# Designs tried in a protein design run: designed miniproteins, single chains, continued (5). Part 25

Each design is a single chain, and the fold is of that chain. pLDDT is the mean over its residues in the fold that is shown.

## One batch from the design tools (miniprotein)

Design m16846
Fold by ESMFold2-Fast:
Structure m16846 (fold): chain A 68 residues (1-68)
Amino acid sequence: SKERELVKEMVDNIIKDIESRLPDMDEEEQKIAKELIEKLKELRKEGKSPQDIQKLVHEATKKLNEIK
């Protein structure tokens, strides 16, 4: 369905964005980012809603901001 393809595309774009930023991150930030990538890959396989993906990204972004 269109919804499942949209979710996969959103996840792929977010993973690509995070991976591109990994070299600029410190060790703690990279650990959090890699954990987020793994969780996003799981959501992609399960075909979860865009809302679940946004929720996970929001949580990880908060953790990354707290380290700075």
Scores: mean pLDDT 75

Design m16847
Fold by ESMFold2-Fast:
Structure m16847 (fold): chain A 92 residues (1-92)
Amino acid sequence: SARERALKLVKEALEEQGVDASPLEKVRALVEVGRAEPDEEIRRIIYGAVLSMIEGLEVAGRDVAELRAALTPEQEELGREELERLKEEEEK
């Protein structure tokens, strides 16, 4: 599925950055993977993973302004669409 491919790309990108990579380095790596992806569905899922990570850090009390600035408005919009779809699927 598109989801399985997207999550594999996210996992591989995060593993390449390493466990000690900063949140900004991880966000930038995922944004580059999404930018290189020609499939719109896979890109949406990747940007959704980026926003999920940013929201998790914000809830944990971290300043996320620089992380959000790493996304274009269009990338943030696509990621938000994916997060909304995930919430609907969990409320089944």
Scores: mean pLDDT 82

Design m16848
Fold by ESMFold2-Fast:
Structure m16848 (fold): chain A 87 residues (1-87)
Amino acid sequence: DVVLTLSGDQTAKVGDVVNVKVTSSSSDPVFLRLTDRETGEQVETEPVAPGSTVPVLAFRPGVYDLTAVSATDPSVQSDPRTLTVLP
């Protein structure tokens, strides 16, 4: 079975770079999805190898769900983690 995990919940200020480690039991590429809880807008990173650290720019205040998603099977995804971006 493929298991995707994220490093825990994060809090940042606008302009900060948050380093998010994505892991998987598979060698398949994974990407990180950020979902704005207020607007429902989604931003996705480029696929990376499992075990990579993905830099995420805190560009706008808000509360975001972070999910690691398999690039080969989008139905395979991690539990969401929360990113809170303060002004």
Scores: mean pLDDT 81

Design m16849
Fold by ESMFold2-Fast:
Structure m16849 (fold): chain A 95 residues (1-95)
Amino acid sequence: EEEAKKLLSELYKEAQEARDNNDQARLEELAARYAALPEEVKEKIREVDEKIREEVLKEISKKYGVPVEEIRDYNNLTEEQEKEMAKLVEEAIEK
């Protein structure tokens, strides 16, 4: 679990840096790196990510008054809500 949290934290930080720099090539490199991880490691990262996302979705739901099930797929998130979600995910990983 701690190894999965570390990998997830590093992935989010690098992805955020790439997005801030509009570096599409770096985002593709990060996606390829994740895809190359052993399935066991990807499964553990997925489990940790799902737990963090559920807590973050609850916080966004509470703050903006939108039901969790309506925001779970990102289709109903505004740009500001997406930024807040990214921040809360980082904070939750670092706990």
Scores: mean pLDDT 69

Design m16850
Fold by ESMFold2-Fast:
Structure m16850 (fold): chain A 61 residues (1-61)
Amino acid sequence: SFDDILEAVRRQLEEALATLSPDAVRRLAAGIRAMVDADPRLSPEEKAAIHAVVDEAVARA
């Protein structure tokens, strides 16, 4: 489900924040954004929800 995808993204970003440098977190975030934007299976609203989670993680890096 989309909620499972969103939870997986959150978990990956929390692990990255705990283990990676700020620059590495930003590179990971850029990669997630690119993959999400390229995925035709995701609605614009689902893409926006994932981008919001990514933006919050980058702000904490």
Scores: mean pLDDT 85

Design m16851
Fold by ESMFold2-Fast:
Parts: C-alpha cells; sequence; structure tokens
Structure m16851 (fold): chain A 92 residues (1-92)
C-alpha cells in the first residue's frame, strides 16, 4: 500500500525530528490557528510567507553552499513537512 509506506516515512521523519524542526512546526501551527477565520486564499499567502521565513532561518543556520549543510537543511525541511502532514491527518 503506497499510502501506508508514505505514512511510515512521515512517522519516521517526525519521530527523528530535530528541536529546530519541531520549533518551526509549532510556529506554523500557531500561525494556522491565528488565521483560521480568514479566507482560504489569504491563509495560503500568509502560511507561504511564514514557510519562506522559516526556510531562510534554516539556510542561515546551515552553510547551504556545502553539500553537508544543504543535506541538513533539506532534512529539517522534510521533518517540518512530515509533522504538518501528520497533524492534518489527525484533524480528519
Amino acid sequence: DLFEKELEVAKELAKNSSEAAKEAYEELLKVEKEVADLPEEEKRKILAEKMKEIAEKLKKKYNVETPEGLEKYNEEVAQVMALLYLDRLKKE
């Protein structure tokens, strides 16, 4: 089952998430709660802006000009996305 494999990967990423990834995830959830009553298009713009801000912070934390820094950046972004995916499943 492709869905079960994707869910397993998301759970693994979430379980092994760094403190920075968890902090970024909590910050995104807080923004989602604050904008819950806004139109969908406006929510999407605000959340995209917040995600961009988080991505820029992670890029500054890691030297993305090095292969090692880029790998760590990509790993933490994947962890944040996995945490968001699992949270959305809980709300269904």
Scores: mean pLDDT 77

Design m16852
Fold by ESMFold2-Fast:
Parts: sequence; structure tokens; C-alpha cells
Structure m16852 (fold): chain A 93 residues (1-93)
Amino acid sequence: MDAVRAASGVLDTLVGRVWDAVGGGKATSEDLTRAIQTANRAGELLDRYYESKPELVRELARGLQEVLQTTDDVVEAVEKIEELVEEAEKRAE
């Protein structure tokens, strides 16, 4: 549960940063849509696998946090998180 909560907080922060960037003219509405869709996909992985594949969930949560801490550009952060989510989806199956 703690890893799921931490990852959810990271995803909320990502969407918020993209929202602010759109308002500031530094990102597009399409970037915001991508961020929301990516956050939803990540949330589905966390909800489905937190009990059955806890290591996958912990790895995803750590990856999300690392991207958010190390990537200043919000569009690049969305792209990196999309890649992490796609890899996690493949490993989950």
C-alpha cells in the first residue's frame, strides 16, 4: 500500500507539473493528455499487481520517483515515464 501511495503521489505531481507548463505556454494540451493517459496506465498496473507482483510495483514506483527527481523538462519526464510504464506492462504479463 505505501508503494502504491508513493507512486500515486508522483503521478499526481507529474500531471500537476504538465498542467502548470501548459498554463505557462511551455507544454501543449496534447502533452497534458499524454500525462493523464500515462498516469492512468501506471495506476492500473499498481492496482492490478501490488499484491501478486509487489517487486514489479516497487520497481515501477522507484523508476517514477527517479524520473521526477532527475528530469527538469516536463515533456521529457512524460516520455521517460511512458517508457517505464510500457516496460512494466510487458513484464507484468
Scores: mean pLDDT 82

Design m16853
Fold by ESMFold2-Fast:
Structure m16853 (fold): chain A 69 residues (1-69)
Amino acid sequence: MDEGIKYSQKVQEAYQLLKKGEKEEDIIEKLKKEGWSEKTAKKIVKMAQSILDNHKNKQPGGSGSFEKA
């Protein structure tokens, strides 16, 4: 079984493409060209997006605002 290995590799590939500024739709199209279903391609991109968001969340100066009243 290679699904897990292929999936992990594609998540990392999608993550790198997102870091380079590729659109989610473009990455999905690339994955579909490789034989991935649209559902799986979207899931791969979502996983890559979560990784990217985690990196971004470590950078922002945090100072969130809350409404006091």
Scores: mean pLDDT 71

Design m16854
Fold by ESMFold2-Fast:
Structure m16854 (fold): chain A 107 residues (1-107)
Amino acid sequence: SELQEEIDRLEAEVDEAIARFTEALQNKDYEGMLETLRELVELADRIVELLEKAKEQGASPETIERALRIAHRAVTAAEQGLKLYPDVPAELRERVERIRKRVEELS
């Protein structure tokens, strides 16, 4: 299924982004952390769009639950970044807040 392949790809990308985020934290690399945070926000937007598409197409409950789980993981990681770095640009913070709201509405 094209939908399942897209979910698999996004899950792998989220896992990789979280790993890079954790590495940047350990190395005290603020710029690397900010770059990874931006990447997590972009990935969270994509998985939420995919979740909306899956629901529209009548995907199985299992597929929807998996996409929702990935979306929760991505947005939660981004929110943790915002808590650690209060100087993050306001636009990025607003994007994370919008994604959180969309994920909750789709839950």
Scores: mean pLDDT 83

Design m16855
Fold by ESMFold2-Fast:
Structure m16855 (fold): chain A 63 residues (1-63)
Amino acid sequence: MSPEQIEKAVEAAREAVEKQGLKAKVVGTPDSLIINVDSTGKSPDQLSAALQAAAEAARRALE
């Protein structure tokens, strides 16, 4: 991925997690995105939903 595509995907993923009420650190590489979500006080279902939203937002940002 280009640096611009990585930045766009990172920003989209972070915003998607924040909209779910969670805090995340997102790191982009040319081949992947690394998403670390603060799980303190959150259910597994809530974490799963936030990660799915982040992945979808990143995918859409790369279109």
Scores: mean pLDDT 76

Design m16856
Fold by ESMFold2-Fast:
Structure m16856 (fold): chain A 96 residues (1-96)
Amino acid sequence: MIGSAASFGATKGALEAFKKGWDGEKIGEAAAKGAREGALKGGGNEMTAEGAAEGAREGALKAFAEGLDGNGIANSAGTGAREGARRGKEEEEKAK
């Protein structure tokens, strides 16, 4: 659930920013913001949300640098958000 919520937020943020013609950094920031908000709304803690945001930003920036279209950038941001949320949850579990 949390990873899916983060992925959905990242995908929407990245796609909206791309449609507005924003640069890679702004697309990455929009993806990160969406991923963080999605993870928190999905019941994730702060570490999961920050992991999702970082993964989304990395995914969006990589896809943008590779010259992918808006759907490709959004998909990469969503995948990054899911992977980042997973890593953040693992870090939170180790901190217990």
Scores: mean pLDDT 81

Design m16857
Fold by ESMFold2-Fast:
Structure m16857 (fold): chain A 68 residues (1-68)
Amino acid sequence: SAAEKQALIRTLEGALAALRATDDPVVRGAVLHELSLLDPELAARLRTLSHEEQVAELERKLAELKAE
């Protein structure tokens, strides 16, 4: 739904900002937990990635959602 899409966009923007600011594992864990409530498959995939790859994947996903 449009509401779910907007919630995901807002959560992804917050996640991306947090991950760009720090690689602190506690912050990263909190970000991935929040994402898992909206997109558990995305969160699970991100947990297998490095910090740099997590940032890149979130940038890509956010650009894709905003273009749609």
Scores: mean pLDDT 83

Design m16858
Fold by ESMFold2-Fast:
Structure m16858 (fold): chain A 68 residues (1-68)
Amino acid sequence: GPPRDVVERAARLISERTGLRGEEARRAAENGVSAVMDLLGLSAEELAGLSPEEQERVARWAADLAGG
């Protein structure tokens, strides 16, 4: 599945924006991160190897997709 750190960051952003918590926020985050990975053509391993700044951008984009 998607890298845990990116999913956790996206889940936090989704919770802050939508009020979703726990498993629901995490599931929305996993779906969002997976969608961004498909759009960018990135594997989970490639995403895990990105810089913290690049991982933050992916997490924010995933949260935007889940909250919009």
Scores: mean pLDDT 83

Design m16859
Fold by ESMFold2-Fast:
Structure m16859 (fold): chain A 104 residues (1-104)
Amino acid sequence: MELVERAVEYAEEVLSSETIEARMKLIALLRETTAAALADPRFSPEVKAEIEAHVKEAIEAINKGDKEKAVESLRKLFELLAKHDPALAEKLVETLEYIKKLVE
């Protein structure tokens, strides 16, 4: 899926900067995305739990400096969002591109 591949590519570039600012902005985006998904009554409790699990795993991996695990968890999250809310996934990609430009 093109949207998922773009999101993963931008996230990898943000993580490759290895700056505190890049990590904080990515974590903030993940938390905002989770809050938006949890507030949406169209998501089932199972999908919400899966989103929370992938976000938690991604944040833990980012904080530990485990880039490979962070990217894997983010890919799973982006695939789930693209499947259930393409508009939210598209907004996430746009925000990731913006964060990437800030860490260049």
Scores: mean pLDDT 81

Design m16860
Fold by ESMFold2-Fast:
Structure m16860 (fold): chain A 76 residues (1-76)
Amino acid sequence: MPPLSAEINDTLKQIGQYILNGDVSKAQSLLTQALTSLGRGDQSDSVNQRITDYVAKGDYLGAINTAASAITDAYS
């Protein structure tokens, strides 16, 4: 697999921190910006919906993994 750039890795860390802090709206905004910059802005709504669903269940790790997978797939 291609290595993640420092910028992408830092973005993933920030998204994870926002989700863990309960600031889901900031996590979603940052994810949308990252996906748009990677040419996958059209997927942001579907990915953000999955994050919302995981957070509603209290599955913060599922939410973080969803964001990480979306960005990694877009970056690749």
Scores: mean pLDDT 80

Design m16861
Fold by ESMFold2-Fast:
Structure m16861 (fold): chain A 87 residues (1-87)
Amino acid sequence: AAPSADEAYDEALALFSEIVAAIRAGDRARADALLAQLQARFPEYAEEIRAVVDRLRAATTDEEWDAAVREGLRLAAQIHRELVRRE
C-alpha cells in the first residue's frame, strides 16, 4: 500500500534533513546514497530533488545555503499537497 500523504511528507523531510547534514559534514557518499533513496521514493520529482541538492552543494555563503534549504522545504510541501489531492 502507498504511504499516507503525511507519512510520505515526514519521510521526505527526514531524508532531506539527513542530506543537508551529510553535505555539511562533507560526506559525499552518504549524501549521494540518501539522494538516490529520496529520488527512488518520489521518482516524478527526481530531477527537482537533484537540482535542490546541487544548489546545496554549490552554496558558498549562509544566504545561498538557506535559500537552497528553503527550496527543498517548498518542494517537500509541493509533494505533500500533490499526494493529498490523490485522496
Scores: mean pLDDT 84

Design m16862
Fold by ESMFold2-Fast:
Structure m16862 (fold): chain A 85 residues (1-85)
Amino acid sequence: AESPLEKALKALQSALRAVREGDLESARRYLEVAKKSISQLPKEDQEKVMPLVDKAIEAVREGDLEKAAEYLEEAIRTLEELLAK
């Protein structure tokens, strides 16, 4: 079965694609899925990635697609580093 970390990574990748396509509705939905999956991670891992996801959500709310993409790219890198052990 897919781990919470893998589910979070997939959701953030989908959110980044939606942001790049200007689909803010889909971006918001994927970000909600990502937050839910991240909440199942150890507290230490949540503390590393959740602030970046929250900043991405805020940027999407404000319509700042460039900033949203930057925070999503940082969050994706953070999860990829955690997945690498």
Scores: mean pLDDT 87

Design m16863
Fold by ESMFold2-Fast:
Structure m16863 (fold): chain A 66 residues (1-66)
Amino acid sequence: KKIEEIKNNVIDQLREALKELSLTDEQKRIYDEAIEKIKNAKTVDEILDIVREFVEKLYELLPPAG
């Protein structure tokens, strides 16, 4: 299925991008939730929305600059 190929490709890209990062438990939870949502997505647009939401959530976890 073409959508399954897209899902696998996106998941692999996210995995590689985060491979060398030491994530907090909260960041790991957000990552795991994003992967699960991608696995359950029904359209390419849904996959893109999930990736965008994931990026936004990671930004929200940044501490305020002191």
Scores: mean pLDDT 74

Design m16864
Fold by ESMFold2-Fast:
Structure m16864 (fold): chain A 91 residues (1-91)
Amino acid sequence: LSLTVELDEETGTLKMTASSSLPFTLVLKLYDEATGVERTLGAVSGGQTLSREVKLPSSNSGTLVPTAQVVSPDGKVVAEETKSIEAKSKP
């Protein structure tokens, strides 16, 4: 399982790419520490790559936590990769 995260600070766009070689569902989530809200951005079948872009508010400040999870058919998380991104408020 791999998770790559890129923040374009000029546009406020967070780009995320997750991939897994495991034959189970790959789910991408984003947790926003400032709001306490976790969003499910998407899910794909095993062996596929999942890419998502999220636009952030221009005044947003706080920590964003993208997480990629591989979920078995019984709903158990069998692999997880987490990153943290510090979003800075624009002046």
Scores: mean pLDDT 75

Design m16865
Fold by ESMFold2-Fast:
Structure m16865 (fold): chain A 74 residues (1-74)
Amino acid sequence: SSLLKLSLEELGELLAEALRNQDVELLTKVAEALKVKKKEDPEAVTKIVTENARKFRGQLSPEQEKILLEVLTY
């Protein structure tokens, strides 16, 4: 996937875009790329996911929250 070639910073920006636009398809693709990158840098991936969860607190659908939690627990 082309998303696996992106930096963690670029994936964080796409994660924020997917959450802001309620784009579940993009969110799922970004989450899968973050799960792969978590194997190399779990602290950085956890930070990206938790910072975005905090930024959009109270604005996330249950489906969006589930996808973020799946990245954190991977």
Scores: mean pLDDT 88

Design m16866
Fold by ESMFold2-Fast:
Structure m16866 (fold): chain A 71 residues (1-71)
Amino acid sequence: SSRADAAQREAIKARVAEEIAKLGLTPEDFRRMTLSEPDAGLPDPSSLAAARELLGPEMVEAVLAALREKE
């Protein structure tokens, strides 16, 4: 169901935005850390590890998939 899937992805993105904001990151920073080269002037890699700890690897992958589809 597209509606239910969209609502779920938006809820995950909102939760991610809230959690990464607590880490001093933006959604754009989080996206670049996971989709771009590590040496591309990205934030500290430990912040990515913290995000995975907060959300879990499966939830992080779901957020990344949603971000890729929106781009």
Scores: mean pLDDT 56

Design m16867
Fold by ESMFold2-Fast:
Structure m16867 (fold): chain A 79 residues (1-79)
Amino acid sequence: SLLDLAREAGVLEEVEKLIDKGVEALRAGDYEKGYEYIKKAVMLVGKALGWSEEEAEKLAEKLFEETKALVDAALAAAA
């Protein structure tokens, strides 16, 4: 998981804070801010682990779509 990679990279606390902000933005329907926070989290891990910016950006896009789908499903189930 991204959190396991963040722990390995020594940036778990920072990544958790960014993901929390991203999820809150998605729950509020602010997809632009949601993407920005998730991208920052993935870029932080990628930089620490020596990933290319392209690799980190692709993972950020994938994780954003997956996280958005989970948030949308959770909101639909709660409604």
Scores: mean pLDDT 83

Design m16868
Fold by ESMFold2-Fast:
Structure m16868 (fold): chain A 70 residues (1-70)
Amino acid sequence: GSELEGPKIVRLGGTPADGEEVRALLAESPDGEKVIVVTPADPELVAQARAQLAAAGYRLLGEKTFTVVP
């Protein structure tokens, strides 16, 4: 299964194509719940995702770029 104990996974944008780069952002809610937000590796979209998380009171813990494989 794709379920992990701990962080919830949230995707922003469409389904990535094979070989496309995505940015994963690990964030923590004010209540201590961890989430991973996945967005295309577009600097503007990544900046918007960070801004949305901050506006919702989430604390950014880390981020990393991944290449989508089949």
Scores: mean pLDDT 72

Design m16869
Fold by ESMFold2-Fast:
Structure m16869 (fold): chain A 76 residues (1-76)
Amino acid sequence: SLAEAAARVRALIAEMKKALETQSAEEAVKIAREKMAEIQALFATLSEEDQRRLAEEFEEEWLEIMKKIQAKYEAA
């Protein structure tokens, strides 16, 4: 369901954020990439409409994660 997918995306984003804040640059980026791949796989199981709805709901969090990944890459 969309609600179940949203809950899973939220959990994966929280794990990525924690890794980016607590792990070494190399390990944090690796974990973030793995969790991002899980989100992409989950999105692939959803309708195009549900994909858009989830993307809109998590737009701010997604941009924050991308900025944190870039910052870790620059620090490494």
Scores: mean pLDDT 80

Design m16870
Fold by ESMFold2-Fast:
Order: structure tokens, then sequence, then C-alpha cells
Structure m16870 (fold): chain A 83 residues (1-83)
């Protein structure tokens, strides 16, 4: 039915968006970690806020889809936030 197709499409879109968000968060964390190390600087307030949001999202995803990449990204966030 048309309704079943709409529900399936919504699930597919939602899954793809979550996958893209996770990949973008991992990339953001890695790039920020490398930049902060090279510059030897403290994180800005906005960078800290973004890391906290990314950590919450990555931890939620890790409970459903535990990958090494997510685990490593969470570890990098913890190291950055301890500074």
Amino acid sequence: SHMEKDIELAREIGRRLLEEMVENDIKFVKELYERAQKEGRELSESERRNLIISKDMLEAEYKVNPTEEIKEAIKLIDELLER
C-alpha cells in the first residue's frame, strides 16, 4: 500500500541521515583533535559544546552499532574535554 511505502521511505531516509551524521561527527572529532594538537591550544567554548553534542550522539549510536571507529572517536572526545 501507499502508506507502507511512505513508512519504509521514512525509515530509509532516517537511517541514511543517522549514518551521515555519525560519519560527519567522527570526521569532525578527528580533524579537531589533529588541529588542537598541532596548535597546542585550548578548545574554544563552541568547540567544547560541539564535542559534548557529538559525544552524546556517538554514545547513543555505539549502543546500537558498536564499531571501533565510534569507540575511538569517543576516546578522542574524552581526551579533548579533559584539557
Scores: mean pLDDT 83

Design m16871
Fold by ESMFold2-Fast:
Structure m16871 (fold): chain A 92 residues (1-92)
Amino acid sequence: PMYPPTPKEQLLNDALGELIREIKEGKLTPDQVVDRIETLLDQLELPEEVREELLKRAREVKEQLIKNKASPEEQISAVIDLFGEIGKALNK
């Protein structure tokens, strides 16, 4: 019922799936999750202002995950929410 994803939307979807898998496998810390998101934002070639706003959001998410000693389920929820924000930025 949806249009096929754009190459950037596909990249975003693939990155989200990989992060969820690696968090479930216990392979990623909150710091490493944010590093992966920073790399993804560079690959998406977003305007500098949008990239900086999303990097600020990624850092805020990192701080909350560390402060709250987030479980894998909480980390996955936060990553899904952040990827939703990135997806909205791509469609502007």
Scores: mean pLDDT 77

Design m16872
Fold by ESMFold2-Fast:
Structure m16872 (fold): chain A 84 residues (1-84)
Amino acid sequence: AEHTIFTSVGDEEVELGKVKVGETLVVTTTVTAPADAEGYAGKKITITATYEALDENHVKVTIKAVDAETGEVLADEEAVLDMS
């Protein structure tokens, strides 16, 4: 009834938090785009990931990336993760 959410920082997995069925976990991070990021090199990007536990085996994730200086929406993606 509870899911543990991880993210990758380099080659390591870091626990961001836990979400129970019917609850939502919101993680916001501001990153600087690497020099090889085509079209975005050196830009600061605010990434908001929303994790919603749908049932014991499924978590819905919504990721929104926004240019921190202009407010331009760079990405707005949704997926359902199988946690079984």
Scores: mean pLDDT 72

Design m16873
Fold by ESMFold2-Fast:
Parts: C-alpha cells; sequence; structure tokens
Structure m16873 (fold): chain A 96 residues (1-96)
C-alpha cells in the first residue's frame, strides 16, 4: 500500500510515515512551498540516513529508493539555508 502525508514545515521540521513491512521502498517528495531557496530533504529510518540528500526546488519532485530491514518510521527532514523558510511537502512512501 501507499502511504502519503502533506505537512508545512520550518527549517529542520520532520514528517514521519509508518511502514508496516520490511522491503524496498520509494520515497517521492514534492515541494509546493514558497521558499526562496531549494529545500534539502534528508530521509532516515530509525535514526539512520538511508539515502543521499534530495534537493527539491519549489514546484518540483524528487525521489529515492532504499531498503528497510524492518517495519518502522520513515522520517523526512526539511533543511534550508534560509532559517525562516517555510515549505509544504507532500511525501509518498510506496513499496517497490
Amino acid sequence: SVVSATATLGNGGRLDLDVDAPGRYRVTVTNTGSTAVPVTVVVSHDGVVVSDPLVVAAGESASTEFELPAPGTVTVTALSEDPDAVVTLTVTVERV
């Protein structure tokens, strides 16, 4: 099944999505926010970074694939060089 969430995040804000099975997953992040700079997105599972950072400009999407050895929480962290940046991210986690 596909898990999706949308959140408005400040710099360092996090969005958590629960996955119920081990396996290979794809995360797709869409930036619909009004930030003046690209948002760097870090994807982690159980506190461990699982992919290279994704740079997502306003109105764009980026995706990455990773393997989860166990069910748990996939955390998407939004980072910006502008500390006052506010972004709206739509995150989709899908088993591939």
Scores: mean pLDDT 77

Design m16874
Fold by ESMFold2-Fast:
Structure m16874 (fold): chain A 82 residues (1-82)
Amino acid sequence: MPTKEQIEKAKELAKKLTKPGASNLEVGKAVLKALIEAGIMEEVEISDDLEELGEKIGEGMSKLSDDQAAEITAAAIEAAND
């Protein structure tokens, strides 16, 4: 199970990696990179295919509670809406 420190790191990385005005694909890439860099999941290839990207994100998020997954996703979406 990921630690609270890994989850907080993933939230901070998701915000940092997501640029204002980011597309859904760019938000997805930022979330996946945040999960990998926080140590929540192993390094995987970042796909430009939204379906494949979503599958990999889902795999990483399966290690988290619904609340934890929502917090990381919300951090990226908030950064995109700046």
Scores: mean pLDDT 80

Design m16875
Fold by ESMFold2-Fast:
Order: sequence, then structure tokens, then C-alpha cells
Structure m16875 (fold): chain A 83 residues (1-83)
Amino acid sequence: KPKIYFGKVVKIEGDLPGVKIGDKATVAYRGVGQKAGVTLLDENGKLVASGLGTVLEYDPEKNKITVKFESEKGKGILEIELL
């Protein structure tokens, strides 16, 4: 069963139209190298994007997850700082 993490987008690489720094993130985490469900909401709580990504890195000391995210709107790498 995946562990659910909540956080905010703190870095974006690639082409993900509509995704912004500060967007709220929910990540269904299963481990590094595994697929994760990712849901992004804007500052108003509206859905920006959702899809499946691959977790590239989890840094518990910095409380960050790095995800290769792919959606219908584009693809890129997100750094998410966890709550």
C-alpha cells in the first residue's frame, strides 16, 4: 500500500504548462524508482494536473521528493517539499 505525502512544488524542470512553484502536491509513494500517483492543485485548490510519475529521489533530511512526472499537459521533473 502506498504512503501518501503532502507537499508543495519547489522546483520545476521541463515543460509542464500551468504547473507553478507553490502548487500543492499529493504523492502516493511506493519507493525510489517506483511509480507514484501525483496530484497537483493551484493556490485556489483547483486541479492543475494529475498522473503517474516515477520517484527519482527521496531525501528525508531535506523532506523532499523528486518525481519524473508525465501528464496529458506535458512532462518534466518536479521537486516537492513535504509537509
Scores: mean pLDDT 83

Design m16876
Fold by ESMFold2-Fast:
Structure m16876 (fold): chain A 74 residues (1-74)
Amino acid sequence: MELSKEQQELLDSAEKLLKDYLEKNPNASKETVETIANWILKEMEEWAKKNLTEEELKVFIEKLKEVIDKILAE
């Protein structure tokens, strides 16, 4: 399924939040970064469960995890 504009904007916001955190905290431990990433994932998942259909939720969460995993792999 394709993401809506609002869903894509939320993914972009999550990516920006993680990247902004890493830019401001270049010496942050991997554990600290993973904690922040998990917090973002939880908040976005709670929003998605309230506002998205089951199909949209699945695609959105898969895309969100992909974005987080790519940032954590850097």
Scores: mean pLDDT 78

Design m16877
Fold by ESMFold2-Fast:
Structure m16877 (fold): chain A 92 residues (1-92)
Amino acid sequence: MSVTEQHTLMLTGVPKSVTEEELRAYLERFGEVSAVNELVDKETKESLGVFRVVFASPEEAERAAAALNGAEFKGHTLTVLTPEEYEKLLNS
């Protein structure tokens, strides 16, 4: 692939009880995690159940996406999107 953002994933369906630290530890099984950021509402501070995850390499991100999309994490089914797919979902 020739896309510059190959190492970034959007994880949706993450339980609200999951912290950035817990998710980072879970994701480190697939590769080196550069960043994990929870999307929250600024007014309520409530989790949106969405995390932006950056891996050190595109290969690690691809491995994580293949393993995590449709996988259950703490009783919830995860959906993995690219940043472009997530942006399209929000603007559709």
Scores: mean pLDDT 76

Design m16878
Fold by ESMFold2-Fast:
Structure m16878 (fold): chain A 65 residues (1-65)
Amino acid sequence: SEQQKNAIVNYLQSLGIPQDIAYNIAAQLLSLKDQLTQAELEEYLIEKVGLNQNDALELSKILYA
């Protein structure tokens, strides 16, 4: 949803990611959510997006709320 996408974008921006990049990441994560488990998405956030464990966990909670 747009509200969920905006929540993800706001979280990513709080980590210092620019708005345009945050929107692209949010769209990709919402697509991946339909294909991955919460644990697999958390691993993706750490390995591919470069988030630490705590930030990956918090963002995964927003995605699977």
Scores: mean pLDDT 82

Design m16879
Fold by ESMFold2-Fast:
Structure m16879 (fold): chain A 74 residues (1-74)
Amino acid sequence: GPYPEEYYAAATYLHEVEGFSQREVGRILGIPQSTVSYLLRNRPADVDLSLGLELLIEIGVKELEKAVKAVVDK
């Protein structure tokens, strides 16, 4: 598909394990809700959810770095 495997895994984990709505998943991943809907419909049957956790850690680190820089730059 047009997205890396870790995005399918992260969307599946957040929606099916954590119970977030498609809109909330889109906010967490920084993608449109329509993209989340696409990822959930087109996910591989055997997607490795651990790849989703790795992506979420990477996103969290990047968002923390961005937040720190925004405070320092002001």
Scores: mean pLDDT 76

Design m16880
Fold by ESMFold2-Fast:
Structure m16880 (fold): chain A 68 residues (1-68)
Amino acid sequence: MTVNGKEVMLELGGEEVLSAEEAGELVARALTQAGADKYGALVGKLVAETGEDLTPEEAADMAGELGG
């Protein structure tokens, strides 16, 4: 099921860097939209723990790679 708010975040393609925590939250939300609620929460936590600052585009790419 498509949620417009999550699609807008994935389509942002901005140059603004997200903190690791914000990137983890975005990845978790993207995977939740794909129907992987528990998996999305776990992956989001792992991304946040990396300590890597990601752009919205990089976070979306990571969500796609991890979500299959």
Scores: mean pLDDT 57

